# Designed miniproteins, single chains, continued (2): the designs that were tried, part 49

Each design is a single chain, and the fold is of that chain. pLDDT is the mean over its residues in the fold that is shown.

## One batch from the design tools (miniprotein)

Design m5684
Fold by ESMFold2-Fast:
Structure m5684 (fold): chain A 87 residues (1-87)
Amino acid sequence: MAGSGTVIGASAARLVPGAVLTVELDNGSTLTIEVTGAFVGESGTGVGTGRVIGGAAPVGTHVGVGLPGTAGEVAVGARVGVSVAPA
């Protein structure tokens, strides 16, 4: 299921492996996501691969993180799409 949220914390300015993002979902839940793959996408739309390491979903859940933009940069307050894939 696809969800959306706002970045409320980031350990790095870009989606790089090892970066940690904290996202507050529109339903009020919070997810902490560790980036496992580099930012990949076309100009204006990109996807980083991550896993949940804390928050409202089980640890180890695979998550796609979508960011609009051209640089793969993460800013606090940015809107993100979050999709959870079944294991």
Scores: mean pLDDT 61

Design m5685
Fold by ESMFold2-Fast:
Structure m5685 (fold): chain A 75 residues (1-75)
Amino acid sequence: LQEAIDELKEILEKETNPKAKEILEGVITLLEENTTPEKLIAITLQLLGLLLEEDDPKIKEALKQALSAISKALK
């Protein structure tokens, strides 16, 4: 979990898109508050739903990076 949070923080530092920054900050906060695997799965499903509805390629990339980091935390 901490490794996923650290990875997302590094991505956030390099991000220039304001909406992508907001999404990354929100995901980091949720991961810091929700340490159970069940809650991490729920967050993953929510992010997948957002990715399917998003048209902005920069926001899609941020969502994919967040999903990748959470996937590493679940393994």
Scores: mean pLDDT 73

Design m5686
Fold by ESMFold2-Fast:
Structure m5686 (fold): chain A 113 residues (1-113)
Amino acid sequence: NEEEEKLIREAEEEIERAEEAARAGDWATFLRHLERAVDLILKIKDLEKQIEMLKRLLEALERLLEEYARRIAELERRGAPLEELVDLGVGEVALAVAITVVKKIIKKLEEEM
């Protein structure tokens, strides 16, 4: 149980670092922390806790996607340069792909229950 609590805490720290990297537009760092978070979560032996942690990760990614969508819409209204819109759009696509992958992992694990 002490090992499970350590995995949960380390996964939470990796999720927070992924969120920080995403808000900074550092997608390479975002992917590294996202991969570490998923790896740590998949080491959790309690299936219900594993699914709970993946759902927490999903909620964080969905909040980031909503933040990015709002920022893009705001900049479009202001007539921002295409380069700025494309840079944010890359982030939106990265988040949407991450959400899709995490949802597939959750579905597969729920099918094993």
Scores: mean pLDDT 87

Design m5687
Fold by ESMFold2-Fast:
Structure m5687 (fold): chain A 59 residues (1-59)
Amino acid sequence: TFSDAELETLRRVMGRSGPLSPEERALVLRFQRALGLEDDGVPDEAAQRAFGAYLLARA
């Protein structure tokens, strides 16, 4: 599961362009693996869409 702090970090990363820190990249990889997405550590469109759906599902 993801904490609220981890979800806020993911939200910021998904809405941003540019390089990720190692900690941010590790969190993106963990998110991608948890949802069965391609685990490249890049917050691409598929990762952004999955994140939005995840937030809606938990509301």
Scores: mean pLDDT 78

Design m5688
Fold by ESMFold2-Fast:
Structure m5688 (fold): chain A 95 residues (1-95)
Amino acid sequence: SAVEEEILRKGREKSEELRRELLERGVPEELAERMARVPLEAAELALREGAEAAREYVEEEARRVLEETGSEDLAEVVREAGMEVVDYTERLLRE
């Protein structure tokens, strides 16, 4: 589906953007790579199980970031990136 390809493209672009932002903020490369998977995995989950399940996933991942890093700013950056992709996915699937 062209719509599914566009959603996954947005997820990949947002994950790459997030990875670069996390590295610029001093997050170690291995941790930045794990955290940056959230937008793409949220897009995939939204396509398979719906936007609500994807939002729950993003909130859980943001909480894990806070617990691992102690940084509310890093948790919020990950949450915002993931939620943006879920909102985009939900909007495209309504059309």
Scores: mean pLDDT 89

Design m5689
Fold by ESMFold2-Fast:
Structure m5689 (fold): chain A 79 residues (1-79)
Amino acid sequence: SELDRLLAELEALEAEMARLVDDYLAGKLSVAEFIARLRALQARIVALIRQLPLPEAVRQAAIDHLQAQLAALEAAAQA
């Protein structure tokens, strides 16, 4: 189903995020490369959330929360 596809994509993006963090912590990525890839993943997750069959206010709250979390992670990586 469409929902099963969206959930599978979300799971794949979560796995990609975990791998990205592991690669950064292992010293395989510069701060600039990590931030660029993190922003690309954020855009993909936001696009996916916008497709979920949830009320618009709930989708927007989820997007706002994700954006705040990723901004905090970017700030920490640059410190």
Scores: mean pLDDT 82

Design m5690
Fold by ESMFold2-Fast:
Structure m5690 (fold): chain A 99 residues (1-99)
Amino acid sequence: MYAEVATRAMEEALARAEEEGEAPSVLETARLVLEGMRFRAENKVPEEELKEKLEEALEKAREAEKKGDAEKAAEYRRKALFYDAALRADEVGRALLEA
């Protein structure tokens, strides 16, 4: 329920940003955050599993950076952002409803 509130708020914010001609890179980041929030709203995944996936993505990003693999580092950073957004969705939705 809270994740659904966060998802709707992000959808509205993204629609306005697109109408106002926001930079493509900002819109891509916002869409990724929206995907993570939506994933949390639609799936009952344990919080511990999401935390493990976030930590794994961050570690793999660091390993790719050490090897000079910028493409893989960017891929793992995107995965980390997705899981971070999923983890925060309920907290964001609750804050919006309690405001």
Scores: mean pLDDT 83

Design m5691
Fold by ESMFold2-Fast:
Structure m5691 (fold): chain A 101 residues (1-101)
Amino acid sequence: GSATLERAKALIDELSKETDPARRAAIVAQIKALIPQLSAAELRELALYIISRLIKETDPAVRADLAEVHAAVLALLRQHDPFEAEVLEGLLRIALAVNNL
């Protein structure tokens, strides 16, 4: 439901601000536990939210954690809409390339 999506988005925000690798790993695990509870529409919204954060993120370790969560979202979205999952994977690749050093 919407409450689960809002919690997942809040955890993405926490992940983007967390500098401790162990705490980031715990946040990633919490997000992954919420993902199976999301509808296809909520998975799409979460995938786009992660991309919006990736575009602004400069820390390679945080970018890797955001990409890992995005991959988990796409794995479930592919079961509902494989075409949309492919489009969102393309957007992720563009987001990762924008700040390629």
Scores: mean pLDDT 86

Design m5692
Fold by ESMFold2-Fast:
Structure m5692 (fold): chain A 58 residues (1-58)
Amino acid sequence: GPAEDAAIKGQLYGADAGQESGIIWSHVDPEAAGMSGAFGAAGAPELGEKVLEDGGGT
């Protein structure tokens, strides 16, 4: 379903952008994985946009 698809993308982007860091974040929380992955490889455009305007990381 949609939740499954989002989770898979989050893990892929996290690992792709953060390597070991991305893998750790995906285990802790999909939200953290999305943030970590996005700043490295643009894994979550909406999440990256939110983090930027909400005053998150990068």
Scores: mean pLDDT 49

Design m5693
Fold by ESMFold2-Fast:
Structure m5693 (fold): chain A 87 residues (1-87)
Amino acid sequence: MEKERRALAVRVAILIIYSGGEREEALRLAREYLKSEDLELRLAAVEALADMARRGDEEARRLLEEATKHEDPEVAEAARRALEELE
């Protein structure tokens, strides 16, 4: 449960930063968490990118497309599902 709470906090924090107008900072954090050793944090980054892409952020969509090539199958699958929901 600790990792799940931390993952939710990361996703929410990135969205708050994005909603506050700090787009580049939110995208930078999402890229950093995609490289995390913790699967839950990598998945939180995918969900944060999906939330930004739903708001029309083209760079977030590109990062989701790159995440579909991630070496972790769970991360790649989460990114593919997020992109499908945007269509």
Scores: mean pLDDT 81

Design m5694
Fold by ESMFold2-Fast:
Structure m5694 (fold): chain A 88 residues (1-88)
Amino acid sequence: MKYSREEVLEAIKKVIEKYGDKYSLDVLLALVARELDPSLAPEIEEILKLSDLELAEIIRKLMELTGLSAAEIENEIKKLLEEYKKEN
């Protein structure tokens, strides 16, 4: 495991601060992967062109590097998005 839970939470916060609720959860997961390691996912313009299979592969790598399930990361994204919407 290369990244701690705290580093993942910080990456999620940065993604939500930059993009808010503009994109689907799968795209937000790929953006979190990129925030942790730019080699894991391309820029947002290229992420939006990826197939479901390519997005799933990025999410799988994110899970492997963090030791967290996709559902755990999605739940943290949802919580922070709810807080972001209340504050903005």
Scores: mean pLDDT 82

Design m5695
Fold by ESMFold2-Fast:
Structure m5695 (fold): chain A 70 residues (1-70)
Amino acid sequence: MEEFKKELDEEAFKLLKEQAEVLGNETLKKAVEEYENGKESPLTKTALRNAKVLILTQKGYSREEIEELL
């Protein structure tokens, strides 16, 4: 369980970094900065959750399974 959550967190953060750089999205850049500085904000939590949902959906998890995992 912990290993799975850690891997998912790392993949989600990597995805957010890539999207912030490629898209030049100010909101995503702010979320990345806050996460790297250990700040917990609704913005950072929402951005990471959305990235995790996308990753799990691509891996074939159902909406219900994703909600239970997150």
Scores: mean pLDDT 77

Design m5696
Fold by ESMFold2-Fast:
Structure m5696 (fold): chain A 94 residues (1-94)
Amino acid sequence: DLVERYYELIKKYGVEETKKKVEKEAEEEKRRVERESPERVKERIRKALKGSLSDEKIEEQAEVIAYTAAELVKIGLYIDFELALKKLEEEKKK
């Protein structure tokens, strides 16, 4: 659970240091998805559509999907960090 991992990091290193780590991880994961996803998406499109699209259109669609996936991964990591902050606040109330 990524929220629990960030919660533990906040408890050990504080909010500011954990935020810097999240920002670094988010950029690294975005770049990883941007590099890896296009080929995987191309393979899936070829299998699903069995030659109904040209290679040029498959490449274009794969790039758009990969870009969207990379942005969503980055946003997801920031959401998990915010959820970890809320968990810390809830624990302080108890």
Scores: mean pLDDT 76

Design m5697
Fold by ESMFold2-Fast:
Structure m5697 (fold): chain A 92 residues (1-92)
Amino acid sequence: MKEENYEKLFELAPSEEAKRHLLELVAIDEYLTEPFDKAEEKAREFGKKYGLPDEVIDEIIARVKKIYEENGREGLLEHRLDAVDRFNEALK
């Protein structure tokens, strides 16, 4: 997803829970496309820009990074599907 699409989704997110799931999607997409240091930097910027607490941002980034380290790219793609479902449920 393009950065401008994520910005619109964060603006439309009805709750902190929805924003958390959206940041997880951002982190997954960044780790799939960017070098690891840049992926973390970009995900952290999004979380801070949209008002998520540092503790929540750290937890989400650590979780996504762990999935990548343990299960590689395929594990991230699988987790991305689950994260989309969780975001959609948080819109209720």
Scores: mean pLDDT 79

Design m5698
Fold by ESMFold2-Fast:
Structure m5698 (fold): chain A 81 residues (1-81)
Amino acid sequence: MPSREELRARVEALDAEFAALKARFLANRSQATPEQIALFREAERLLGEVLRAVAEDAPAEEILRLIDRFEAVLRQLAAQL
């Protein structure tokens, strides 16, 4: 199992990656497809869940599961942009 410090570092890295993708998405939002909008909304939802789980000191397994889902959605969003 990753340490709490490793989980925080991974969340920070993914949050920064999402911030970059979000900037690209918002710059071209008027041209966004329904699929891109759905992926973006799902990424925002998962980030919120990850941040809440970390803030509430949820079990590491739950945080890791949410991080893995968030990363998967970010990879899909990046592929669409």
Scores: mean pLDDT 83

Design m5699
Fold by ESMFold2-Fast:
Structure m5699 (fold): chain A 71 residues (1-71)
Amino acid sequence: TDPEKANEYFEKGLVALEKEDYETAKKYFLKAVELDPRLKPFIIGLLREALKSAKDPEKIEEIIKEIESLK
């Protein structure tokens, strides 16, 4: 685990999500969870909140699904 690096990827994922760059956001969120699995419920919760105001909710749902599939 690398919590500091995981948090950096998490922040990059948030920036990409704000820019509606869903592919980049997915990539960074997956890396964050890989480096610190404890972030999984927090990232999923944040993405579920983002669904409330999303322009492309299906893309955010895809990110949630991929993160939930991580073991």
Scores: mean pLDDT 82

Design m5700
Fold by ESMFold2-Fast:
Structure m5700 (fold): chain A 80 residues (1-80)
Amino acid sequence: SILTTITKALMETLGLSVDQAYELATKALSEATKANPKRLPTPKEIADAMAEVLQRELGLSKSQAEAVKEAVLKALEEAL
């Protein structure tokens, strides 16, 4: 459900295909998990990792990545 939630948020915010959004969502969740190996990552930690992935993989500016991060965070908090 977490991956599906992030994938939908990326599709809605950036107009990405399902495949591209799912790949980016998977990378963000993987990085958040590596940063927090002793527990499940929080919505904020996942959203923070998403912003970093978007800047690295898509070349988004910090401000653009922060806007998408807020959308992902809201979607994850609403899915709880």
Scores: mean pLDDT 83

Design m5701
Fold by ESMFold2-Fast:
Structure m5701 (fold): chain A 66 residues (1-66)
Amino acid sequence: GSVIDILTKELVEKFGLSEEAARTIAEMVIKENKSIEEIADYLVEKYGLSRETAKKAAEFVKEKLK
């Protein structure tokens, strides 16, 4: 959806993430209501992101939705 596309672009621009990783974060927050810790665990394992970057990106998306 449009919101996921906007958030994906912002995550790529602000955190230097791949489009795939950024879209995954947006979907995990919006569609699956995952915790920051669950999202960070997945991104570290699947995409090799630092835990710090993964947590900040997930937090950013959650803040945009509140």
Scores: mean pLDDT 83

Design m5702
Fold by ESMFold2-Fast:
Structure m5702 (fold): chain A 84 residues (1-84)
Amino acid sequence: SELREEVERLAREVFERTGIDYSSLKSAEELAEALARIAEMAGVVDAAGARELQRHMRRALEEDDPEAAREVKRVLEEVLERLG
């Protein structure tokens, strides 16, 4: 879906700004774990929020869940603003 593509685009931008090689991530699980860690380190989410983001990311990528994709998009946009 368009939302899933937008989430993937935002994830790539986060990885580019943090110096992480996006192509090194082999699964939705690895990508979700990396993004959750970055969001927590950036101070956008706490530990509980990082776990929730990881769950939403998996649902967005594996199930094309639009509600999960919207939540991931919101968090990643905040991460990009703080990295700016």
Scores: mean pLDDT 83

Design m5703
Fold by ESMFold2-Fast:
Structure m5703 (fold): chain A 89 residues (1-89)
Amino acid sequence: GKKLEELRKKKLEEQKKKQKRVNRITALALVGVGYTMSEDPELRRLGEEILRLSMRAIKADERGDYDKAEEYIKEAEELEKKALELERK
């Protein structure tokens, strides 16, 4: 009945949220690696920190600490924005 459909919807919602987090973390890790190859020492430092936060986010997600994973993702996204501003000079 409706109760089984509600449980299925909840499971699909949780799965979609997990996929979105993993995709965001993967994108941030790639951005971080890219910036570590920069000639600009500030961009290299930002890339290293983005990569570090991405790795911490994965570990937090793996242990079920989703709030902490989201916090690390958000911090890494803010550093990505700063790196993009530096590139635009």
Scores: mean pLDDT 84

Design m5704
Fold by ESMFold2-Fast:
Structure m5704 (fold): chain A 72 residues (1-72)
Amino acid sequence: MDAQAIIKIPNASEEDIKKVREAAREAGVAYVVTKLGDNYIVGLHGDREAVEAAVERIKKEVNVESIEIRDL
């Protein structure tokens, strides 16, 4: 079962984005990172369990404003 997560990270540093990329890669999910003004929007796509694992790691390491997870 595939899932998508959309994560909003305000005022993220390059180090924060490196942590996001590492979490996604270790979980084996596809990712897209987009900078929108002072915010980064991170899209994750993959198996639900892998997406949830990546989201949990990101929440522990990076200041997150919002997270949406949807089953696909």
Scores: mean pLDDT 84

Design m5705
Fold by ESMFold2-Fast:
Structure m5705 (fold): chain A 94 residues (1-94)
Amino acid sequence: MELAERAIELIREAASGNLEEQTEVAAEIVAVAPQLSDEEVAEVILAAARAGMSGLTVLIIASARPSAIPLAAELLRADPSAAGYAAALEEMLA
């Protein structure tokens, strides 16, 4: 399904938008997160982190299934622009 792809597209658009747009996108992503696979949730977390949307990144992590968190940490660790979020996730898993 295109839900993860749509979420990533909305994150990319919101990254250049205002706070109101970022808040609307955060609400939509949190609402669809239960319908995504663990791998798709990890990919969406990576997209939010890459966009520099720290609040959205934390909100998605907080709403994610525990099984998605190790996958998200692995993807974040592999990306130099998101490495700081990987360290924070690894601390949460310890």
Scores: mean pLDDT 75

Design m5706
Fold by ESMFold2-Fast:
Structure m5706 (fold): chain A 73 residues (1-73)
Amino acid sequence: SADQAAAEVRALLQRARATTDLNEQIAILEEIARLSEAAAEEAERQGDMRTAVQFGSQEGLARMQIWVLKKEQ
C-alpha cells in the first residue's frame, strides 16, 4: 500500500541520515529510489495522480542525491 511504501521510505531516509559510510548511504538511497518508482507506477495505474507525483518527487530527489554523492567520490 502507499502508506506502507511511505513508512518504508521514511525509515530508509532515517537510516541514510544516520550512516557515515558513503557507500552504505548510496545503497540506501538507491533502495529509496526503487521503492518510490514502484509506488509511483502503481499509483499511476490506479489513477491516484497525487500519490504518483509525491512518490515521483521522492524518486527524483533520491536519484539527485545519489548523483551528487557519486561525483564527490
Scores: mean pLDDT 87

Design m5707
Fold by ESMFold2-Fast:
Structure m5707 (fold): chain A 70 residues (1-70)
Amino acid sequence: SKKGGQQGIKESLATLLGLDPEKTSLEEMLNKLLERGLITEEEKEEFLENFENNLEKAFEMLGEIVERTG
């Protein structure tokens, strides 16, 4: 489901960032990635749009972000 996919993305980002997914918004998580230089402002905006409208692309972008951390 859309809600399940959105929750999975938030949990993955929270794990990556060492944050609590229940206490941290998606926007706060993306701002942490931006502060660390792992994404651009444009990628943050695209991620937020895909999170609402295209979960498949949001998961693909998540995979790219994870790869940048290794």
Scores: mean pLDDT 84

Design m5708
Fold by ESMFold2-Fast:
Structure m5708 (fold): chain A 78 residues (1-78)
Amino acid sequence: KKEELLKDIEEILRKYGFSKETAKRVAEAIYIALLMGKSLEEIAKTIIQAARDLGESVSPETAKKIAEEAKKLVEKYL
């Protein structure tokens, strides 16, 4: 279940243009934020920060869309 959710989040990130390595690391950060019950805005900020730490940039609009898709996935698996 945990592995499947992480992989699905990684696939969302890859769809929005993230590299495979960045997508894996950002997916882990998103997964932790979702488990902690973080808000959509907090998850979007987590995406922006994690991408920046890896030398990539993402717009706030794109980060929010990714956060929305990831939150919908969690509702499917929980």
Scores: mean pLDDT 81

Design m5709
Fold by ESMFold2-Fast:
Structure m5709 (fold): chain A 73 residues (1-73)
Amino acid sequence: SSKIDAGIARLDALLDEARARGDSELTLQLGILLGMALISRGVGRLTGDDDFALAQIERLLAEAEQLVRESRR
């Protein structure tokens, strides 16, 4: 799914941004969320349940974006 891949690409971009800033705590948190998103995509591919995988990735992306917003304060 293009939406699944877009969500993972956005998570990866946020992780790279955190690494570039030297924010080790944010980098760890975003790394965990990216790992969970990759697992969700893998499960979707194995089961054919892209809707479940997309919903999980959208939730993880929303959490990641919230963490990034809080880190800028």
Scores: mean pLDDT 85

Design m5710
Fold by ESMFold2-Fast:
Structure m5710 (fold): chain A 82 residues (1-82)
Amino acid sequence: DEAKELASTLSELEKKILETIAKENPTEGLSAGELAKILKVSQSTVSKHLKNLEKKGLVVKVEGKVTRYRLSAKGVDVLFAL
C-alpha cells in the first residue's frame, strides 16, 4: 500500500502538518505562518517540512497574496493511513 509506505516515511511533525491542514482548512489550506502558530514551532521548520511534503506529492502549493498548502488526493490517502 503506497499510502501506508509514504505515511511510514513521515516525521511526527509532518504527520501533524497533514492533520492540521485537514482539520483547520481542508479546502484552501494553511500558510507556513498559520501552521507555525498552531503547532508552536518556527516558521522556518514548518517551511522545510512543507517542502518535503510537496516533493512527496502530499501537499499542493496554492499561490496568492500569501502562499498556502492544501492536501493533494494522495495526501488525503496518506492521512487516512496514519
Scores: mean pLDDT 85

Design m5711
Fold by ESMFold2-Fast:
Structure m5711 (fold): chain A 67 residues (1-67)
Amino acid sequence: DGAAAYAEGEAAARAGGADAEQARKIGGNMSLAVMLGRDDLARAALDAARAGDIEAAVKYGQEGGGS
């Protein structure tokens, strides 16, 4: 669900070195991407965040979330 995607994305981003604003943005965009059926972009954002590539995680999240 969207809440789970938010929590996972925010936690992964923080673990990867993101600040609080970036972590919330990634989590929010992943939640929205999942709700919009853009699962590939949500997955790409999560994978990038887990790898510590916060720039890529933000980009994929923005594309999936429509921002």
Scores: mean pLDDT 79

Design m5712
Fold by ESMFold2-Fast:
Structure m5712 (fold): chain A 94 residues (1-94)
Amino acid sequence: GLDDVADAVLNPSKLPWVKENTGILRKAVEDAAKKLGKTPKEVVRIVFDGRTPPEERAEAYRALAEALEKHTINPAVKQLADAFRAGAERARAA
């Protein structure tokens, strides 16, 4: 689920392509931050801090999914984008 994806992002060794594609992830966070009117560090905090309201977290997950899709057609990144979208829907349902 999304928790497994978040763990893989926080621990790149669990998902080798994350380690190899750090530049794409950084760029996606920067693009999401611009779209949300926030800093990259704020977007990372929103996504991974459990104290963030579900609604705000859903917006961040959606922005990250859209940004990831713009940078590559790699199936693994597409799966990550889909996982972030699913996370946004779950956050809204909570």
Scores: mean pLDDT 65

Design m5713
Fold by ESMFold2-Fast:
Structure m5713 (fold): chain A 103 residues (1-103)
Amino acid sequence: DSQRLYQQADDIDQAVADIQRAFDRGPEETLGLVRQQAAHYLEQLGDKYSERFSELANAYMHLADMIRAGSPREELERALAGLVQLEREHADFLRQKGDQISS
């Protein structure tokens, strides 16, 4: 139903905000949140394949690997910006789908 889709979109916005705040404190502070999101999308892929979930899971795993490897901050910032864009597109998709179901 539309309310579930809107709630999922809001949850994505909150997760992104939490990750951005943690990153501002230090890239290492994001590692737990980044791994949690990677696990979430991998779990969704286990239930049903989705190209979007595959891209998100891979992007989060890649960012986690970069943080562990001690990649330069500028590279981490670019990877995070890409993740934020993918999550915003996902949230927008869910809201649009909710609107279609509500019509």
Scores: mean pLDDT 85

Design m5714
Fold by ESMFold2-Fast:
Order: sequence, then C-alpha cells, then structure tokens
Structure m5714 (fold): chain A 96 residues (1-96)
Amino acid sequence: KRPVTEAERLAQRALFHAINGNIDEALKLADEALKSPDPVAQALAHLARGIAYYKQGKYDEAIEHLERAVELAKEAGDEVLYRIAQLMLDEVKKKK
C-alpha cells in the first residue's frame, strides 16, 4: 500500500466527524485537507463535506461536494472510495 499523507489522515478524521454529526469539526478538518494536492485526500474531504451538508439538510450543497468526491476518487483510482461516494450521492438525491 502507498504511504498515507498527513492530508489523507486529516480528511479521514473529517469523514469520521461528519458521520458522527460533529459538523463544525468535520468542515474545519476537510478545509485543511483540501490545501493538499493529494487526490485521495481531496476526494475524502469532499465526501466529508457532502455528508456534513446532508446532515444539515443542505441537499444541493451535499450533492455538489459528493459529485466532486466521485470525480476525485475516480481520478485517484480509489475504487472503494469511488463506490462509497456514488452510494452517498444516490442516497442524497433520493432525499431531495
């Protein structure tokens, strides 16, 4: 497996906080991760933003970030992250 970057670790923490409803912390950590050009970190950060906005009922914002997460995961070749982002995108679109 490739080395995990600091940005990827920040993005993973952002995702954890988003899933657990700690929205402010999730968005803060995602913003820090997005300062890196690491495509996996960017995909995870946008996934975290998408989930955070979804939990706030901001479905349009959630969709925009989840679409970006799908694109970035595909660019990174991360098939698992790509599938997770697609499933979340489909779920949010059903709720709108």
Scores: mean pLDDT 86

Design m5715
Fold by ESMFold2-Fast:
Structure m5715 (fold): chain A 64 residues (1-64)
Amino acid sequence: AVSPEEAVKKAVEVLSELYPSEAGKQGFYNRVVGFLKKSEPALAGLSDAELLKLVEEAYQEVTG
């Protein structure tokens, strides 16, 4: 089992590699949120705003 934070970090890492030109843009964050809602059942209960916050925090952690 993966924690919600770890799942978000992995999604950010993978999608940053697949869409490097979009990384860090608002459209990129929304794409990661959409991916997580479909692929991570544990995160499906979170609002888009909650997921977006986690994605932004994970992106800073992965790229900082």
Scores: mean pLDDT 75

Design m5716
Fold by ESMFold2-Fast:
Structure m5716 (fold): chain A 117 residues (1-117)
Amino acid sequence: MSKDDLDLDITHAMILMSSSVTKIAASRLTPDTPVSDQLDLLRHAAKTLRDIALLKEEGKASPELEQAKQDLKDSIATIKKVSTDPKIQKLADEILKNADNVKELDKLIKELDKLLS
């Protein structure tokens, strides 16, 4: 195994773990969940989607990454459905529309960072 192959395997494992954690956290959301916690979960999901989109741009797509992407999109849809905050609903929609666009995801992540600062 080359160093680059090992680094790719680690990145792949981290993405799958992040997707699984996000799925569990999203399943536990209620309308009474603090807005800051909803935003933090949405930011985590968006960052993981960006990492998948970046790997796809580099020609490193896999069936496991496509499944992780779908699980993240489902988690974001759950956040949107459970949230009563129009800003969270709008940001979730924009992330879902731009799930394959690294530049737009970076912009949306920066907006989420500003809301959480």
Scores: mean pLDDT 86

Design m5717
Fold by ESMFold2-Fast:
Structure m5717 (fold): chain A 94 residues (1-94)
Amino acid sequence: MSPVERAREIAEKLVEEKLPKMKKELIEKAKESNGDEKVVEEYKDKLLTELEKAMLTALLEAGIPLTPEVLAVVSEFMKKVEKELEELIKKELE
């Protein structure tokens, strides 16, 4: 299996494991802040930063080199997660 294919599998599993918890935490933060857009946006950014660090760490621990092609896979999954969190905020706060 290529490094890119292995990176995709690791990223997909990590997103499947972490995304439900991220969604719950973001909704809880939105409720605690009474829908304050700045607080919710900052918390979304924090969750995304933590996910990216976890993904890069998992790839390195699996012995996958962080080539431009592998980093492109990380970027693809991060953009998908960000979009899902943005859509969640829109549904819950609007």
Scores: mean pLDDT 85

